# Designed miniproteins, single chains, continued (5), part 11

Each design is a single chain, and the fold is of that chain. pLDDT is the mean over its residues in the fold that is shown.

## One batch from the design tools (miniprotein)

Design m16350
Fold by ESMFold2-Fast:
Parts: C-alpha cells; structure tokens; sequence
Structure m16350 (fold): chain A 66 residues (1-66)
C-alpha cells in the first residue's frame, strides 16, 4: 500500500534527521520534499517499494547537504 510505504519512509527520515542533529524545522522541510517526490513517483507508476527507496535516498542526500 502506498500510504504504508510513505509513512515508513517518513518515520525513518525523521529518525535519521534526529541522529544527524537536525532541528524539527529542518526535518519537516526534508519530509515535505520527500512527500512531493512520492506524489510524482506515484503518478509515474512507481511501486510502493520504489517510492520507499527513493524517498529514503533523497532524505539521506538532503541531510548530507545540510
């Protein structure tokens, strides 16, 4: 289910952000970006597993950029 994949990715992104020492505002910004990515990927026919993987890869990249 798409909703389950999105929620799982968001939960892991929050945990990664907290471990990296990011503020709640920085974490929320990253989550908004990966939610937008998930919507675009869903429209392109991506599977729940692909959405989960791409959301986490983007979250990790965004955290490293900060």
Amino acid sequence: EFEEAVERAIKEARELGKKAGLTDEQIDSIINEIRELAEKLKELGATPEQIYEFMLRKAKADIEKL
Scores: mean pLDDT 83

Design m16351
Fold by ESMFold2-Fast:
Structure m16351 (fold): chain A 92 residues (1-92)
Amino acid sequence: SEEVGKEALELAVEAIEVLGEEKVKELLMTYLKLSEEEAKEIIDTVKKAKKEKKITDEALKAAGKILEAVIKAAKETGDEKLVELVEKAKAS
């Protein structure tokens, strides 16, 4: 749904803002086994969607990958910032 997609995009943007782009890139590479180029493209896609206020299928897929990497990292590390982001995602 559009509402779920918007919430996923907003949570992915919050993950980038809270963790920073370099950390999100590291999580995408480590937990999703993506290349550095693929991880950067995902981050850039989410940032562009936020700036343009346009929800595309590509933006939703990119946001979903960021959230998946954050969820896997939170489960593996127990990092408080990652756990808080996962709790926000579950509440949405």
Scores: mean pLDDT 82

Design m16352
Fold by ESMFold2-Fast:
Structure m16352 (fold): chain A 69 residues (1-69)
Amino acid sequence: SLASRRRLVGFLRLGGVPLSAAEEEALLQAADPEAAARDLVNRHRAEHGLGPDVPDAHIRTLVAFAQQP
């Protein structure tokens, strides 16, 4: 749902991933929010030299929490 995707955006920002307005809109409209979130997080990490990609399990957990009320 859109509400779950908005919670996911909030979790990513709380975790230190800055999102532009365009990136937020893209994530809200993504067909696969888990894949979109993973790609966004890993791209930001790479751009800032923050080390290796996060484990897929971490992204999956964030998506699962975002689905809860």
Scores: mean pLDDT 76

Design m16353
Fold by ESMFold2-Fast:
Structure m16353 (fold): chain A 88 residues (1-88)
Amino acid sequence: LKIEFLKEVDELTEDGLRALAEILITVKSAEELHDFLAFLNEKDIHLKEVKFEENNGEYTILARLVVHVDNPITVEEVKKILEEINKK
């Protein structure tokens, strides 16, 4: 699993949700993606897919990380979370 932080987003989305970041996710299996989504869900972070691409057994997902407006998590904390995931 590789995650690239592309840009900070400070955008209100639908129904009390706030976008924090745009990221590029590269996974080699559906299981890696599932585990990553489960990890985000435990932190009340949701993934909004922008684009999905499969190339030679590798999955690339362009997505935004979205939280409820009442979630106090910051973009800086999100960056730290992504950095920790990339170390594994």
Scores: mean pLDDT 76

Design m16354
Fold by ESMFold2-Fast:
Structure m16354 (fold): chain A 92 residues (1-92)
Amino acid sequence: ELAEARAALAALPPEEQVRVAAAMLASARATLHAVELGLLPASLKPAAEAARALAQEVLEALRPEVPEAVERALAEARRLEAELIARAEAEA
């Protein structure tokens, strides 16, 4: 799964890689927060941690090439993360 995700990301244009990686980062962070709150099973933690690490690696690798795109995507990821966390807490 993660090896396939890495290969799929590498096939995309840099701006698209940044967008997808940032969304993956936000989703992984929200999942880890939900696990901490007991809203999701702890069995999801290793996969979420691996996805977070992959997303961070991709974003850092692309930062020298498209720094403005990375900064915009990280800002959007923070917004999405907050939204996902708020939704998870509301469902509890």
Scores: mean pLDDT 80

Design m16355
Fold by ESMFold2-Fast:
Structure m16355 (fold): chain A 68 residues (1-68)
Amino acid sequence: SMMEEAVEKVLEKVREYLKKNPLAGEKAIEQMVRGSAMKVAVDLGLSLEEMEEIEEKALRLVREELKK
């Protein structure tokens, strides 16, 4: 689905950011997820509500990856 593609694109951007910024704190990661979700939503022509859902799903997945 378009939502799954959008979330995966955000995750790719965030993983690339973390490779370049290995000491990034929680606030920096949250800002990167939000910015990436905005960019992806704009590029795909998605609504503000869909952007918020992408941000929430991507943030949850990033936090799960960081705990492992």
Scores: mean pLDDT 85

Design m16356
Fold by ESMFold2-Fast:
Structure m16356 (fold): chain A 99 residues (1-99)
Amino acid sequence: DILEAARKGDLEAVKANLDQKDVVDEEGRTPQHLAVENGHVEIAELLKDVKLANKKGVSAALIAVLSEDEKLMKVVKGSGGELTKEAEELAEKTKKALE
């Protein structure tokens, strides 16, 4: 399925199942969450939806910012614009609270 394809980095399987891009797993993670969590930049670029939050209230944009992966952050900025700014602000506030 698309969730497993996104987790594994199977770009062709994700392309074949784009109609299911809004499907979520038991934790509320979309294919975009799984692609970003596993560092699959090309799949993240394909899916482009970083707005949906999982059951813990974490968006794919926030995962990318917290990963500090420059390639993933560039993808998220291209896909989410304003939501990427909100995720960066939330990540900064979280880091400051943990200091």
Scores: mean pLDDT 67

Design m16357
Fold by ESMFold2-Fast:
Parts: C-alpha cells; sequence; structure tokens
Structure m16357 (fold): chain A 95 residues (1-95)
C-alpha cells in the first residue's frame, strides 16, 4: 500500500480538484465550481461553520440553485453532516 501523510493527501486532493475547477472555469460553469469548492471543503475537513458561510454566500450570489442545494443536503446527510444538510435545505427553501 502507498502511505500518505495527512498533509500530502490534502495537497494531492487540492491539486486534483484545482484541475476540475480550471475545466469548469473554461466552460463558464460557475454553479459547478461552487459545488466542487463545497465538496473540497468537506473532504479537507474544513470547519462546519466555514462551509456554512460558503453555502450562504453561494446561495446569495445565485451560484447554487435550490436543486443543487438539495443535492448537497442529501450528500451531507449521507456522510453524517446533519447540521450542514439542514443549512442547505433551509437555503433551498428561501430561494
Amino acid sequence: SIEFSEEEFKKKLEELLAKDLAILDAQGDEGGKALVRIVTMVLLGEEEEKIKEELREYAEKGLLSAEQLLELADYFEKIGLLSLAEEARELAEKL
């Protein structure tokens, strides 16, 4: 098995996701970029409140649709992030 430090794993994950973000940027998919950024924050173990702040900002800017917020809520619920799931559903309801 290949062993990675937590720092090396996070850096490689960020590098891979930066490539996906660059492709979405070239396509003009601002909603797709917002989704990738939120999922990246979750995978990197960012603080839940910081992720909620980004969700609120992207919803306010119209970068995430109600449908995308509900998809994120289902994702958060599936991985056990119930507070994030609730925030995403509340934001979808307000749109």
Scores: mean pLDDT 76

Design m16358
Fold by ESMFold2-Fast:
Structure m16358 (fold): chain A 75 residues (1-75)
Amino acid sequence: SLKETLLNSKKEEEKVKAAKELINSAKSVEEVKEVLELLEKSSLSEKQKKELVVEILKKFPTEETFELAEKFLKK
């Protein structure tokens, strides 16, 4: 699964691809929250996490998503 690949893959490229596919498949704020939680648990670099948060904001340019992104980046 994409979630398993994001958390458990040994290859950073596979993790980034899985994360992008999860973002592209998300249809609700609840699914965005789940993706952000998975990113926080992942071993991706801070730079990769920030780039993926930008992808989330491009797809969901809402105040609620901006607030979730801010909380994620503050950690």
Scores: mean pLDDT 82

Design m16359
Fold by ESMFold2-Fast:
Structure m16359 (fold): chain A 55 residues (1-55)
Amino acid sequence: SAEEAEARILAGRLSFQGLGGPEAEEGYREASEKLRSGDLEAGIEAERRGAERAV
């Protein structure tokens, strides 16, 4: 569900809080937006890219 997907994205953000700066935060924001529009696969992929930029 969208709620479960957003919870996963939030967990990802908490794991990388303060590490990736604006680029990581933007990735998580884009992921949440895609999930709310119903594109679960694209949302998860955007979150993954945001997390990668954080390290």
Scores: mean pLDDT 63

Design m16360
Fold by ESMFold2-Fast:
Structure m16360 (fold): chain A 77 residues (1-77)
Amino acid sequence: MDEVLRLIGQAAQHAMRGDEEGAVRHATEAARLAGASPEQTRRAVELFRQAARHARAGDREGAQAHIIRGVNLILDG
């Protein structure tokens, strides 16, 4: 559990910096460790990618909303 939350935190930090690669990499690792299904993993990774794009565009609220949705998918796996 602690390692999953640590990786989610790293994915969120990368996303808020606009780093799609870092966000996707850490979100994928978190989903794998949490036992998320392939479908949940794909959806969560896409949400973290969209979060990074929102952050890069200056939309911090949109970025946070996508991160929350992605986190919920990983933890509900």
Scores: mean pLDDT 87

Design m16361
Fold by ESMFold2-Fast:
Structure m16361 (fold): chain A 123 residues (1-123)
Amino acid sequence: SIIDYIKKKLEEFKKATEETIAGLRAQGRDDLAERVKKLTEEIVKKTEQLIDAIKAGNADEASKKYRELEKKGFELLQVLDEAAADPRATPELLASIQKTRDKLGELLFTAKMAVDLLKLEKS
């Protein structure tokens, strides 16, 4: 189902963020690691709320939760940009950051597709 696909993309995203957090801590960037961790927790929560709205067939609530999720995604991208701009960033950390960006994009794309499909069903 589309819900199982969102859950799969969420797990891939979580794994990528754990690797990025570990890399940031290894470079002494605990400040950025904590910001990534907090935003990841909020993205997880918003994705779960979106799944609940989709299960309920509530297109308006699903659209609202997607906008909240997208906003937290953009906030995470800003933190990742700051991390990537650090001249001490290793090639391994940069690769981890890019993987986190890619998995976030896949999560947001899948979530939007699910909301758009629900809206078509309810129109």
Scores: mean pLDDT 92

Design m16362
Fold by ESMFold2-Fast:
Parts: structure tokens; sequence; C-alpha cells
Structure m16362 (fold): chain A 69 residues (1-69)
């Protein structure tokens, strides 16, 4: 779960959708995700994302929907 939030936030930021990324970050924290772990994983995804950002965003949104978010 934390990984899916972190990946989507990282992809949104990299795609220039910083406002959506900030809103999702806040929602993640409200759902009990550990802030330190989330921030660490976001940084790792930002450093390693070489895929099509649109594809990563779509895939991550579908995964979150399946998890009830």
Amino acid sequence: MVDVFARLIAALEKAGKGEEAAQLLQKSLENGVDEGELVRQIAEHQATLKEDLEEVIKRSEEELKKLGF
C-alpha cells in the first residue's frame, strides 16, 4: 500500500502535477501511512522512474482503486 501511494505521488510530481501529488500525500497520511517511510519511497521512485509517466500514473491509480482508495 505505501509503495503504491509513493509511486503515484512520485509520478505525479515528475509529470508536473504537484497539486495532485500534494493532495494524495495528505490523503496517504490521513489513512495512517508512515510519513518517514512514504517520503523515503517517494524519493526512491523519483530517482528510478524511467517508464512512461502516464502509464505509471494509470497503473498506480488502478491499484489504489482495488485497495479501496
Scores: mean pLDDT 80

Design m16363
Fold by ESMFold2-Fast:
Structure m16363 (fold): chain A 83 residues (1-83)
Amino acid sequence: DEKEKALAEFRETLAESAARVAAHDPAAAPEFEAVMEELLALAETLSAGGTRQLGASAKAIVEKGLAAGKSGAEITAELKKLA
């Protein structure tokens, strides 16, 4: 079941990303969580490949944003563009 595996991987990626953002910028956590819910809803409508690509894009945005010293709000705004 490729779709179930892709969604499980996506949920894991979102949980890890949310934990990292909350640890660095707790004030951004509510908006970040709202955007994560939007991305999960989108992922459920995509193919397994589409869900994996969305997860990879979301992870890259969070990792690069944190490495560049961006605020949680800036990272959240970039993620919202994926939805």
Scores: mean pLDDT 84

Design m16364
Fold by ESMFold2-Fast:
Structure m16364 (fold): chain A 75 residues (1-75)
Amino acid sequence: MTPNVRLLEEAIRIAEESIELARRQGDEDTARGLEVLLEGLRDLLEYVRRHPDTDPAEVENLLRGVRQLLAEIRA
């Protein structure tokens, strides 16, 4: 498994957990926004799996902002 795949799978897992939490709290707007984010993360994961030569630094830079956003939503 490449580092990029592992980072994306972790981000997807956190996003899925955050969607479930938002739905339990009745925050449908946050859940909808996270569903769009999750779709984008899944598309990126498929791309990275098909292109294992993708620069890890580019993926890490993108995911840094995503992970920070997810942490704030879970707080």
Scores: mean pLDDT 75

Design m16365
Fold by ESMFold2-Fast:
Structure m16365 (fold): chain A 93 residues (1-93)
Amino acid sequence: SPLEEFLKELERFVEKLTEALSELFPEHAEEIRRTLEGALEAIKNAGERIKEVAQKFLDEVEEILETLPLPEEKRRELEEMLERLRELLEQLP
């Protein structure tokens, strides 16, 4: 189902984002993990609002990625995953 594919890709994205942010800010690793896990849970529990909640999350992450001193390889990977998530989100009913 498009929803199942979206949630699976979202979980992988959150894992990769958590890794990248925790490497940049190791003192804040637990805060980063909790914040991103909370966002993922909110999206999973949004029901009919899933498109709205997910779109807001992806928009906020995109803005953050533009300002962070990420290695080029990690930035590219996360940007490609973000684009894939937006494509899947458009396929949701």
Scores: mean pLDDT 86

Design m16366
Fold by ESMFold2-Fast:
Structure m16366 (fold): chain A 68 residues (1-68)
Amino acid sequence: SDEELREKVIELALSKGFSEEEAERIAEAVLQAKRDYGLSDEEALELAELIINKDFRGAMQLLLDASS
């Protein structure tokens, strides 16, 4: 669910040293990408992990693959 996904993304971001405000913004961005690109919860969580790890090339590739 979007609620469970949001909570998981926030927990991951906080565990990596992001602030609560930053974690919330990352979660909102991931949920928006899930809607825009038709991502599964698993793909959306993978996108969050890539963003949190600053792997922006990997994040872009995931979105391109999902839109194909």
Scores: mean pLDDT 85

Design m16367
Fold by ESMFold2-Fast:
Structure m16367 (fold): chain A 92 residues (1-92)
Amino acid sequence: MDEKQREELQREVDEAFLLMMEEVARKYPADPSNKEAMLTSGRLHIRLGEGHERRGDLERALEAYERAVKDFRLAGDDELAEEAEERLRRLR
């Protein structure tokens, strides 16, 4: 019971952290004309997708990876976009 409660608290902390990161990404969207900002946004959305995957939230993981693909395409980085698309395909 004590170990299970500790795992549950850690899960709740991780979830709150992911929600905060999502809110920051929505509130401060990167400028699409700024390649460096788009690369940073894409990497942030990959991290969000990985976090949601670890928590079993497949729907949110898919949404995050789809956004990462878009951000990397806007940045002109086709290699990172293809990597994000592969992550997306593995979950579908």
Scores: mean pLDDT 76

Design m16368
Fold by ESMFold2-Fast:
Structure m16368 (fold): chain A 96 residues (1-96)
Amino acid sequence: SRAARIAALKAETDEFLTRIGMTDLLPELHALIDEAAERGLPESEIVARVVGRVLRAIGDEIQAGLELARQGAPREELRKAGISDAMIRSIEEAKA
């Protein structure tokens, strides 16, 4: 059913965001999926919107992390600014 496909999309979104350390985005993405499903949008359009929102969040996190890193901010300050542990690791690895 459509409901089962929407539930599967939410589960896949949960797994992906957990893997990349962006679980704080889950409530917003679940709300986006539910609203789009209620509006009768096709599953492909719902997926495109989820992917677009995730890509924007990743881009924003990278830009914020790079700016703080340029200022020599320690890991704890990056965390307080909302940068994920996964992104902090990526920035630290890029500096090494």
Scores: mean pLDDT 79

Design m16369
Fold by ESMFold2-Fast:
Structure m16369 (fold): chain A 89 residues (1-89)
Amino acid sequence: EDSEKVDLLQVQIYLLILELDDESKEKIIKINERFDSIKAMEDGLKELIKSITGTNSIEEAREKLKKHKDFEEILEKAKKIIEELLNEY
């Protein structure tokens, strides 16, 4: 598997998590006991997104993903992963 495609999939999952409502974000926190609060999760995910994409903002990261040849496939796969996670609780 292409490592760039894997990294971009992870970034897209993080971007989708940031766009969820507070109820859905609370479900993610309960599933992933790594974060103490919604704010800690959001701050951590924003740092990871910027680090993985080599960008200075979430907006630049989104633009970088949209320019990738496999963006639509990555987006669909990320949405499915989030939907499956939310349906477990």
Scores: mean pLDDT 79

Design m16370
Fold by ESMFold2-Fast:
Structure m16370 (fold): chain A 75 residues (1-75)
Amino acid sequence: EFEKKVKEELEKINKEIDDILKNKSKVDPKIWQKKIQELQDLRDKLKKLGVSQDILDMIDENIKKYQELLDSILK
């Protein structure tokens, strides 16, 4: 049940971020760098707690997606 709630919250966060990305000209690269770092920290904490690989994979994919988007904004 807890893992399902975490997945739902991650999906909500991703949707909110996608909505913001539709207005890319308003995006501050530093905010995205902070979000990536927060997800990396969350991943490390959850890995130590022994959560399912599915959740870790979701976070890893989100980190990759945001890093690619940040790279596209910076160049």
Scores: mean pLDDT 71

Design m16371
Fold by ESMFold2-Fast:
Structure m16371 (fold): chain A 71 residues (1-71)
Amino acid sequence: MVGREVEIVSGLGDLVGAKFTIIHEGEDGIYALGGVAKGRVYVLVVQRDENGEIELRDLETGEVYRFKLLF
């Protein structure tokens, strides 16, 4: 999954519609995302959570998954 692009569908306010790259894949559904949005560099750490407020779309498959923000 490292190098895959995701789109922020919901849950991150003004970052909705921004594209991020998976820069690290950890255990238990944890991912680090890197990207540039709104003229700033972001590193976000998210974890798979079916009740999570963040929705990310995999841009290769079109599938949407729910996450919670860790950092």
Scores: mean pLDDT 84

Design m16372
Fold by ESMFold2-Fast:
Structure m16372 (fold): chain A 70 residues (1-70)
Amino acid sequence: MEEEEKEKLKEEAGKYIGQTQKYLQLARQVDKEKYGKLALEYAEKAAELISKFSEENAQEFLEQTKEALK
């Protein structure tokens, strides 16, 4: 994969990571069930993009998100 494609994937993944962090905070403060589901959805989207250039980092991110929702 070319470096230019990796940078675009990182930028897109970064947006989904931001949404994941936002919904994790809302899950903790407001409604764990509602916002936890949204956090996982965005985390899965971020991990899908990350897996294209780093499968290890994608798995770590998903695991960290799941642990944060316990």
Scores: mean pLDDT 81

Design m16373
Fold by ESMFold2-Fast:
Structure m16373 (fold): chain A 80 residues (1-80)
Amino acid sequence: MPYRPVEVSEETERLLSEMTREVQAVLEAETDPEVRARISELFQRTMEEILRRLQEGEDGLEVVEEQRERLRRELEELRA
């Protein structure tokens, strides 16, 4: 296989769930379909980057926190 199964801690799984719920809440509050599409695309790219880095053996907590912070910043820019 081109990638291996990802092993993550319970804390990493919790952070991923929290990030997912936060994005879902933002999407539910957003009424502009173009902005919603961009948020969904940004979230998908963020999740793909997290998965890639976890598969490369990086620390899950550091990766998720870093990507969550980046996602938050990009969401602020998009909604400004």
Scores: mean pLDDT 77

Design m16374
Fold by ESMFold2-Fast:
Structure m16374 (fold): chain A 95 residues (1-95)
Amino acid sequence: MEAIQNVTPEALIKANQVITEELKKLRDELKKQGIEELSDEEYKRLFAQALLNAIKKNEEDKEVTAAIYGIAKVRLSLPEDSTQEEIIEELKKIK
């Protein structure tokens, strides 16, 4: 619960934007390798990497990182009481 307690609409919008930008960068790299279509499992791995990249790049913005952690818990079906550290560890396992 801690990771989402101070999520504002602005923080959520920015979190979605930075996650989308990181996903685009990863997808563009895969397209250069001839990979245009992703399976659900491949997309889940790519999304986990995008979340980790977004967290690392925005670690100084507590509101945005809290929103990213909230998105990670929902999208990856992680326990609601997961700490930020536990979420990072779980995202790393998906890679």
Scores: mean pLDDT 76

Design m16375
Fold by ESMFold2-Fast:
Structure m16375 (fold): chain A 69 residues (1-69)
Amino acid sequence: SVRRRVYKLRLLSEGEFSLEEVEAMTDEQLRARYRELKKKRGMTDEQIERLEKALENIDKYVEELKKKK
């Protein structure tokens, strides 16, 4: 999933988490940590929800690209 990759990359860029830690996280844990990170940076709940919907759209786009091979 592109969403999972984006969550991992964002958490790694924060510098608080190692590669091993983010690889061990479940999708639910990655999403929760990502939302907390966005809130720390001053994003509202509405902005975070819109961002999550955008990530879902990116996932759909990447799946279309996989079909084109």
Scores: mean pLDDT 76

Design m16376
Fold by ESMFold2-Fast:
Structure m16376 (fold): chain A 82 residues (1-82)
Amino acid sequence: ELKKKIEETIEEVEAELEKKKVVAKEPPDEELIEHYRKQIELIKNVEEVEELKERILSLIKEGNLAEAKAILDLLKEYLKKL
């Protein structure tokens, strides 16, 4: 269930990012990326994945595509370990 939820989240986030196709963006803060990495490593259930998905979609809506992309890449790496 957890692995499937992460896969579904990755697919939805990728689809939303493809729709935006922004060329120039401000790079995410390295400390912020490390914070998300730690949060992702602590994910224990599908509810926490859903909360993270809502955060990523909110970032995409706000135009913060660099941060959303960074979280997506971290989720893909975490999925490979499951």
Scores: mean pLDDT 75

Design m16377
Fold by ESMFold2-Fast:
Structure m16377 (fold): chain A 97 residues (1-97)
Amino acid sequence: MSLEEIMKRLEEYFNKQIELYGDDPLPEEIRAEAEALGMRSIAEVLQYLLDLVKELAKESKSIEELLEKLDELAEKSSPFMAAQLETVKHLIEDLAS
């Protein structure tokens, strides 16, 4: 599967999650971190993650390089953001399999 095809499927997945759950309130445990990043809803958190992954994909030549960039970003991120990036990484790995 190509990087372009993975990104298309990932975008479709995130857009469906935003449609179904985007209006749901932020869980208490992530609210402080999300609000510190200017995010007020599940939709805003998911959109931020999707935009971040799209930017990394622009600079990547392959799925493998994208996964490496996600790992590097997670190491430099807060525990909350690192957990979100790890979840996205596993989703990309599953879509590529």
Scores: mean pLDDT 80

Design m16378
Fold by ESMFold2-Fast:
Structure m16378 (fold): chain A 104 residues (1-104)
Amino acid sequence: LSPEMKKTIDLFRVLAIVNELRLAIDSYVRGSMSGEEVVAEVENAVAAARDLVARTDDADILRRLLAALEDIRADVRRRLAGTPVGRRVLALLDATIAEVRAAL
């Protein structure tokens, strides 16, 4: 793959991860998803994020992923702080944010 094509693919991966996380959290808050379902969706998205971190040395991709994860973390704190689901989701996001920061 060309460097430009690889970066484009990695940017689409960041967008997919971010969209999956935001949709799952919003669906849970709206009552259309169970606590077990949102945790499973977040675990899947976090696994995809960790896979991307392991595969890329592109600091721009990692910074975009980090910024999006921190934004999602702030949203979860605002909407779900103090709930059992919120605690589990925050733990998953915090662990992933630490891995992205370590890769930078």
Scores: mean pLDDT 89

Design m16379
Fold by ESMFold2-Fast:
Structure m16379 (fold): chain A 74 residues (1-74)
Amino acid sequence: MEAIEESMKTLEAVLSTLPVEVQVIMLEHFVKETEEALKKAEADPSTPEEEIERLRLLLEGLKRLLAKAKEQAA
């Protein structure tokens, strides 16, 4: 959990150096990729529950950053 929070904080810091329009594009891509990864992980019965949980937490964080970036772009 700490690793996800730390990764999200690092991602937000890196993205904040970019124009908001670029942030939206990158975050939309990350959300899509993470959603696809989560679907694949959930479909694979050999995937540990902790990996599925990490992907869910990452997706939630990315969606929050995307919502914030879109609000700033509008």
Scores: mean pLDDT 79

Design m16380
Fold by ESMFold2-Fast:
Structure m16380 (fold): chain A 58 residues (1-58)
Amino acid sequence: SKELIEAAVENALGTGKHLEENYGAKVEVEVKVEGNKITVKVVVDGKEFYFEGDVSEV
């Protein structure tokens, strides 16, 4: 469901903000959705982390 993808995006952004507030790190989050595949790129103080998930309909 598209709504599940949007909820996952909002949760990822909230986590990034928590990292910034608790660690004083600069956090940037980029989300890409390609069909049923969601990719979240998180950059913390210039270091990149990649997360991939499949949000196929149940």
Scores: mean pLDDT 67

Design m16381
Fold by ESMFold2-Fast:
Structure m16381 (fold): chain A 71 residues (1-71)
Amino acid sequence: MKEEAEKVRKKAGVNLSLEKVELVIGLARSNEKVSVSEIAKKAGISQSNARRIIEAAKEMGLIESEAIKKK
């Protein structure tokens, strides 16, 4: 988990703790119909940071593109 979260953080270009990155990935994987804004609110981060983390995780195959609820 820490290794994957570190790679996601670097790929996303976000200056956040690994714990917050892991939380965002976990929320996206656990809830198939969660919006990016809901994930950002639960993690206490900006929507831009949440989007970057989710996009990086999708590129790495950690979450499915269709798993995230669209606006």
Scores: mean pLDDT 72

Design m16382
Fold by ESMFold2-Fast:
Parts: sequence; C-alpha cells; structure tokens
Structure m16382 (fold): chain A 107 residues (1-107)
Amino acid sequence: SHNESLQTGLDNIKKLLEEAEKLFEQGKYKEAAKKAAEAKIMLDILEFYEESGQLPEELKEEFEEVKKYYDKLEEKIKSDPVAAKYFEEEYKKLEDELRPPMPKVPP
C-alpha cells in the first residue's frame, strides 16, 4: 500500500542514519558521509510528500523524529572537514541523478 511504501522509506532512512553514525564513530568518514547523503535525499523525497499532503497523519511524528536525528548527525559530519567534503560531493551527485535539470526557459 502507499502507507506501507512510506513506512518502508522511513525505516530505510533510520537504518542509513544508524549505519552512518556507527561508521562515523569508527572514523570511516567517507562511508559515513555517503550514507548520510543518501538518507538526506530520501528525506527530501518524503518532505515533498508532506508538502503535497500525501504523508499520512500517523507517520508525521516519526518523520519529525527522523528529521531531528538527521540534523544531529549532519552537525557531526559537517564538524569534520573530510566527512563534510564527501557528504557535499555525494549529496550533489545523488541530487543530480534524482532531480533532472529544469527545462530551459526559452530566451
């Protein structure tokens, strides 16, 4: 169902955030940054669903908690210059792959 797909999305984001945190604690900054970037892209997609009214009320609390978890992890990643660099590189790469360029406005 649509709700099951969104719940699966939230579960996947939580898994990515937990894996990123463990990798960061192990000093695996590149791997941690890549998983955090993937989680951010998935969060961006769910934010689109929230803004369009497609996010079920029952998932809104969990979504807010996941966003707060992400924010704390992002602060940790951005505090390390190596992790910050890999995060920005991976996020831009994933954003380009998932968000095709806007159609050129005719001159």
Scores: mean pLDDT 81

Design m16383
Fold by ESMFold2-Fast:
Structure m16383 (fold): chain A 99 residues (1-99)
Amino acid sequence: SEKVREEALKNAEALAKEFGKEELYKAAIELAEKYNLPPYAYTLSIDDLAASGLAIKIKEEGLPSLTSDETLEKIENMSLEERIELAEYAIENREEVNK
């Protein structure tokens, strides 16, 4: 488990650095570790989790669903802190995300 986490972090860091998303991948790994998620969850992007969290909040507010493009634009305009908050919301409300 620990060795898998270390290798995942190193690989994610190298890949994210190439694409300018190093902080997002590190946040995703830390979040997966914090919530004791399966090893494959370390491949999850923080932005994917944040998009899920945003979708849950929109549904709870009774608003119409966003398109993929609208979701991407909203997430890209959020701070890393805001994306992490939405990602945590998605994990904590997993039953509503699970499809």
Scores: mean pLDDT 72

Design m16384
Fold by ESMFold2-Fast:
Structure m16384 (fold): chain A 75 residues (1-75)
Amino acid sequence: SLADRIKELGKETEEILKKLSEEDRAKFEEKAEKILAEAVKQMQGKSQEERAKIALEAAERVLKEAKKILEESKK
């Protein structure tokens, strides 16, 4: 289900965050907040189905950002 996919993405994100320093977690949170704020704006005037798709895309973007920060920390 859509909810299961979002939950799975959230679990992967949490696992990555456990590997990050407190500084990198703060950077992640700032970027994640921007992604989520953008998603909320995109949801304005949209159907429930469209909002669900936007929520999934936001969850995927959040995970991608966590992965980028983790890779940058390994340089």
Scores: mean pLDDT 84

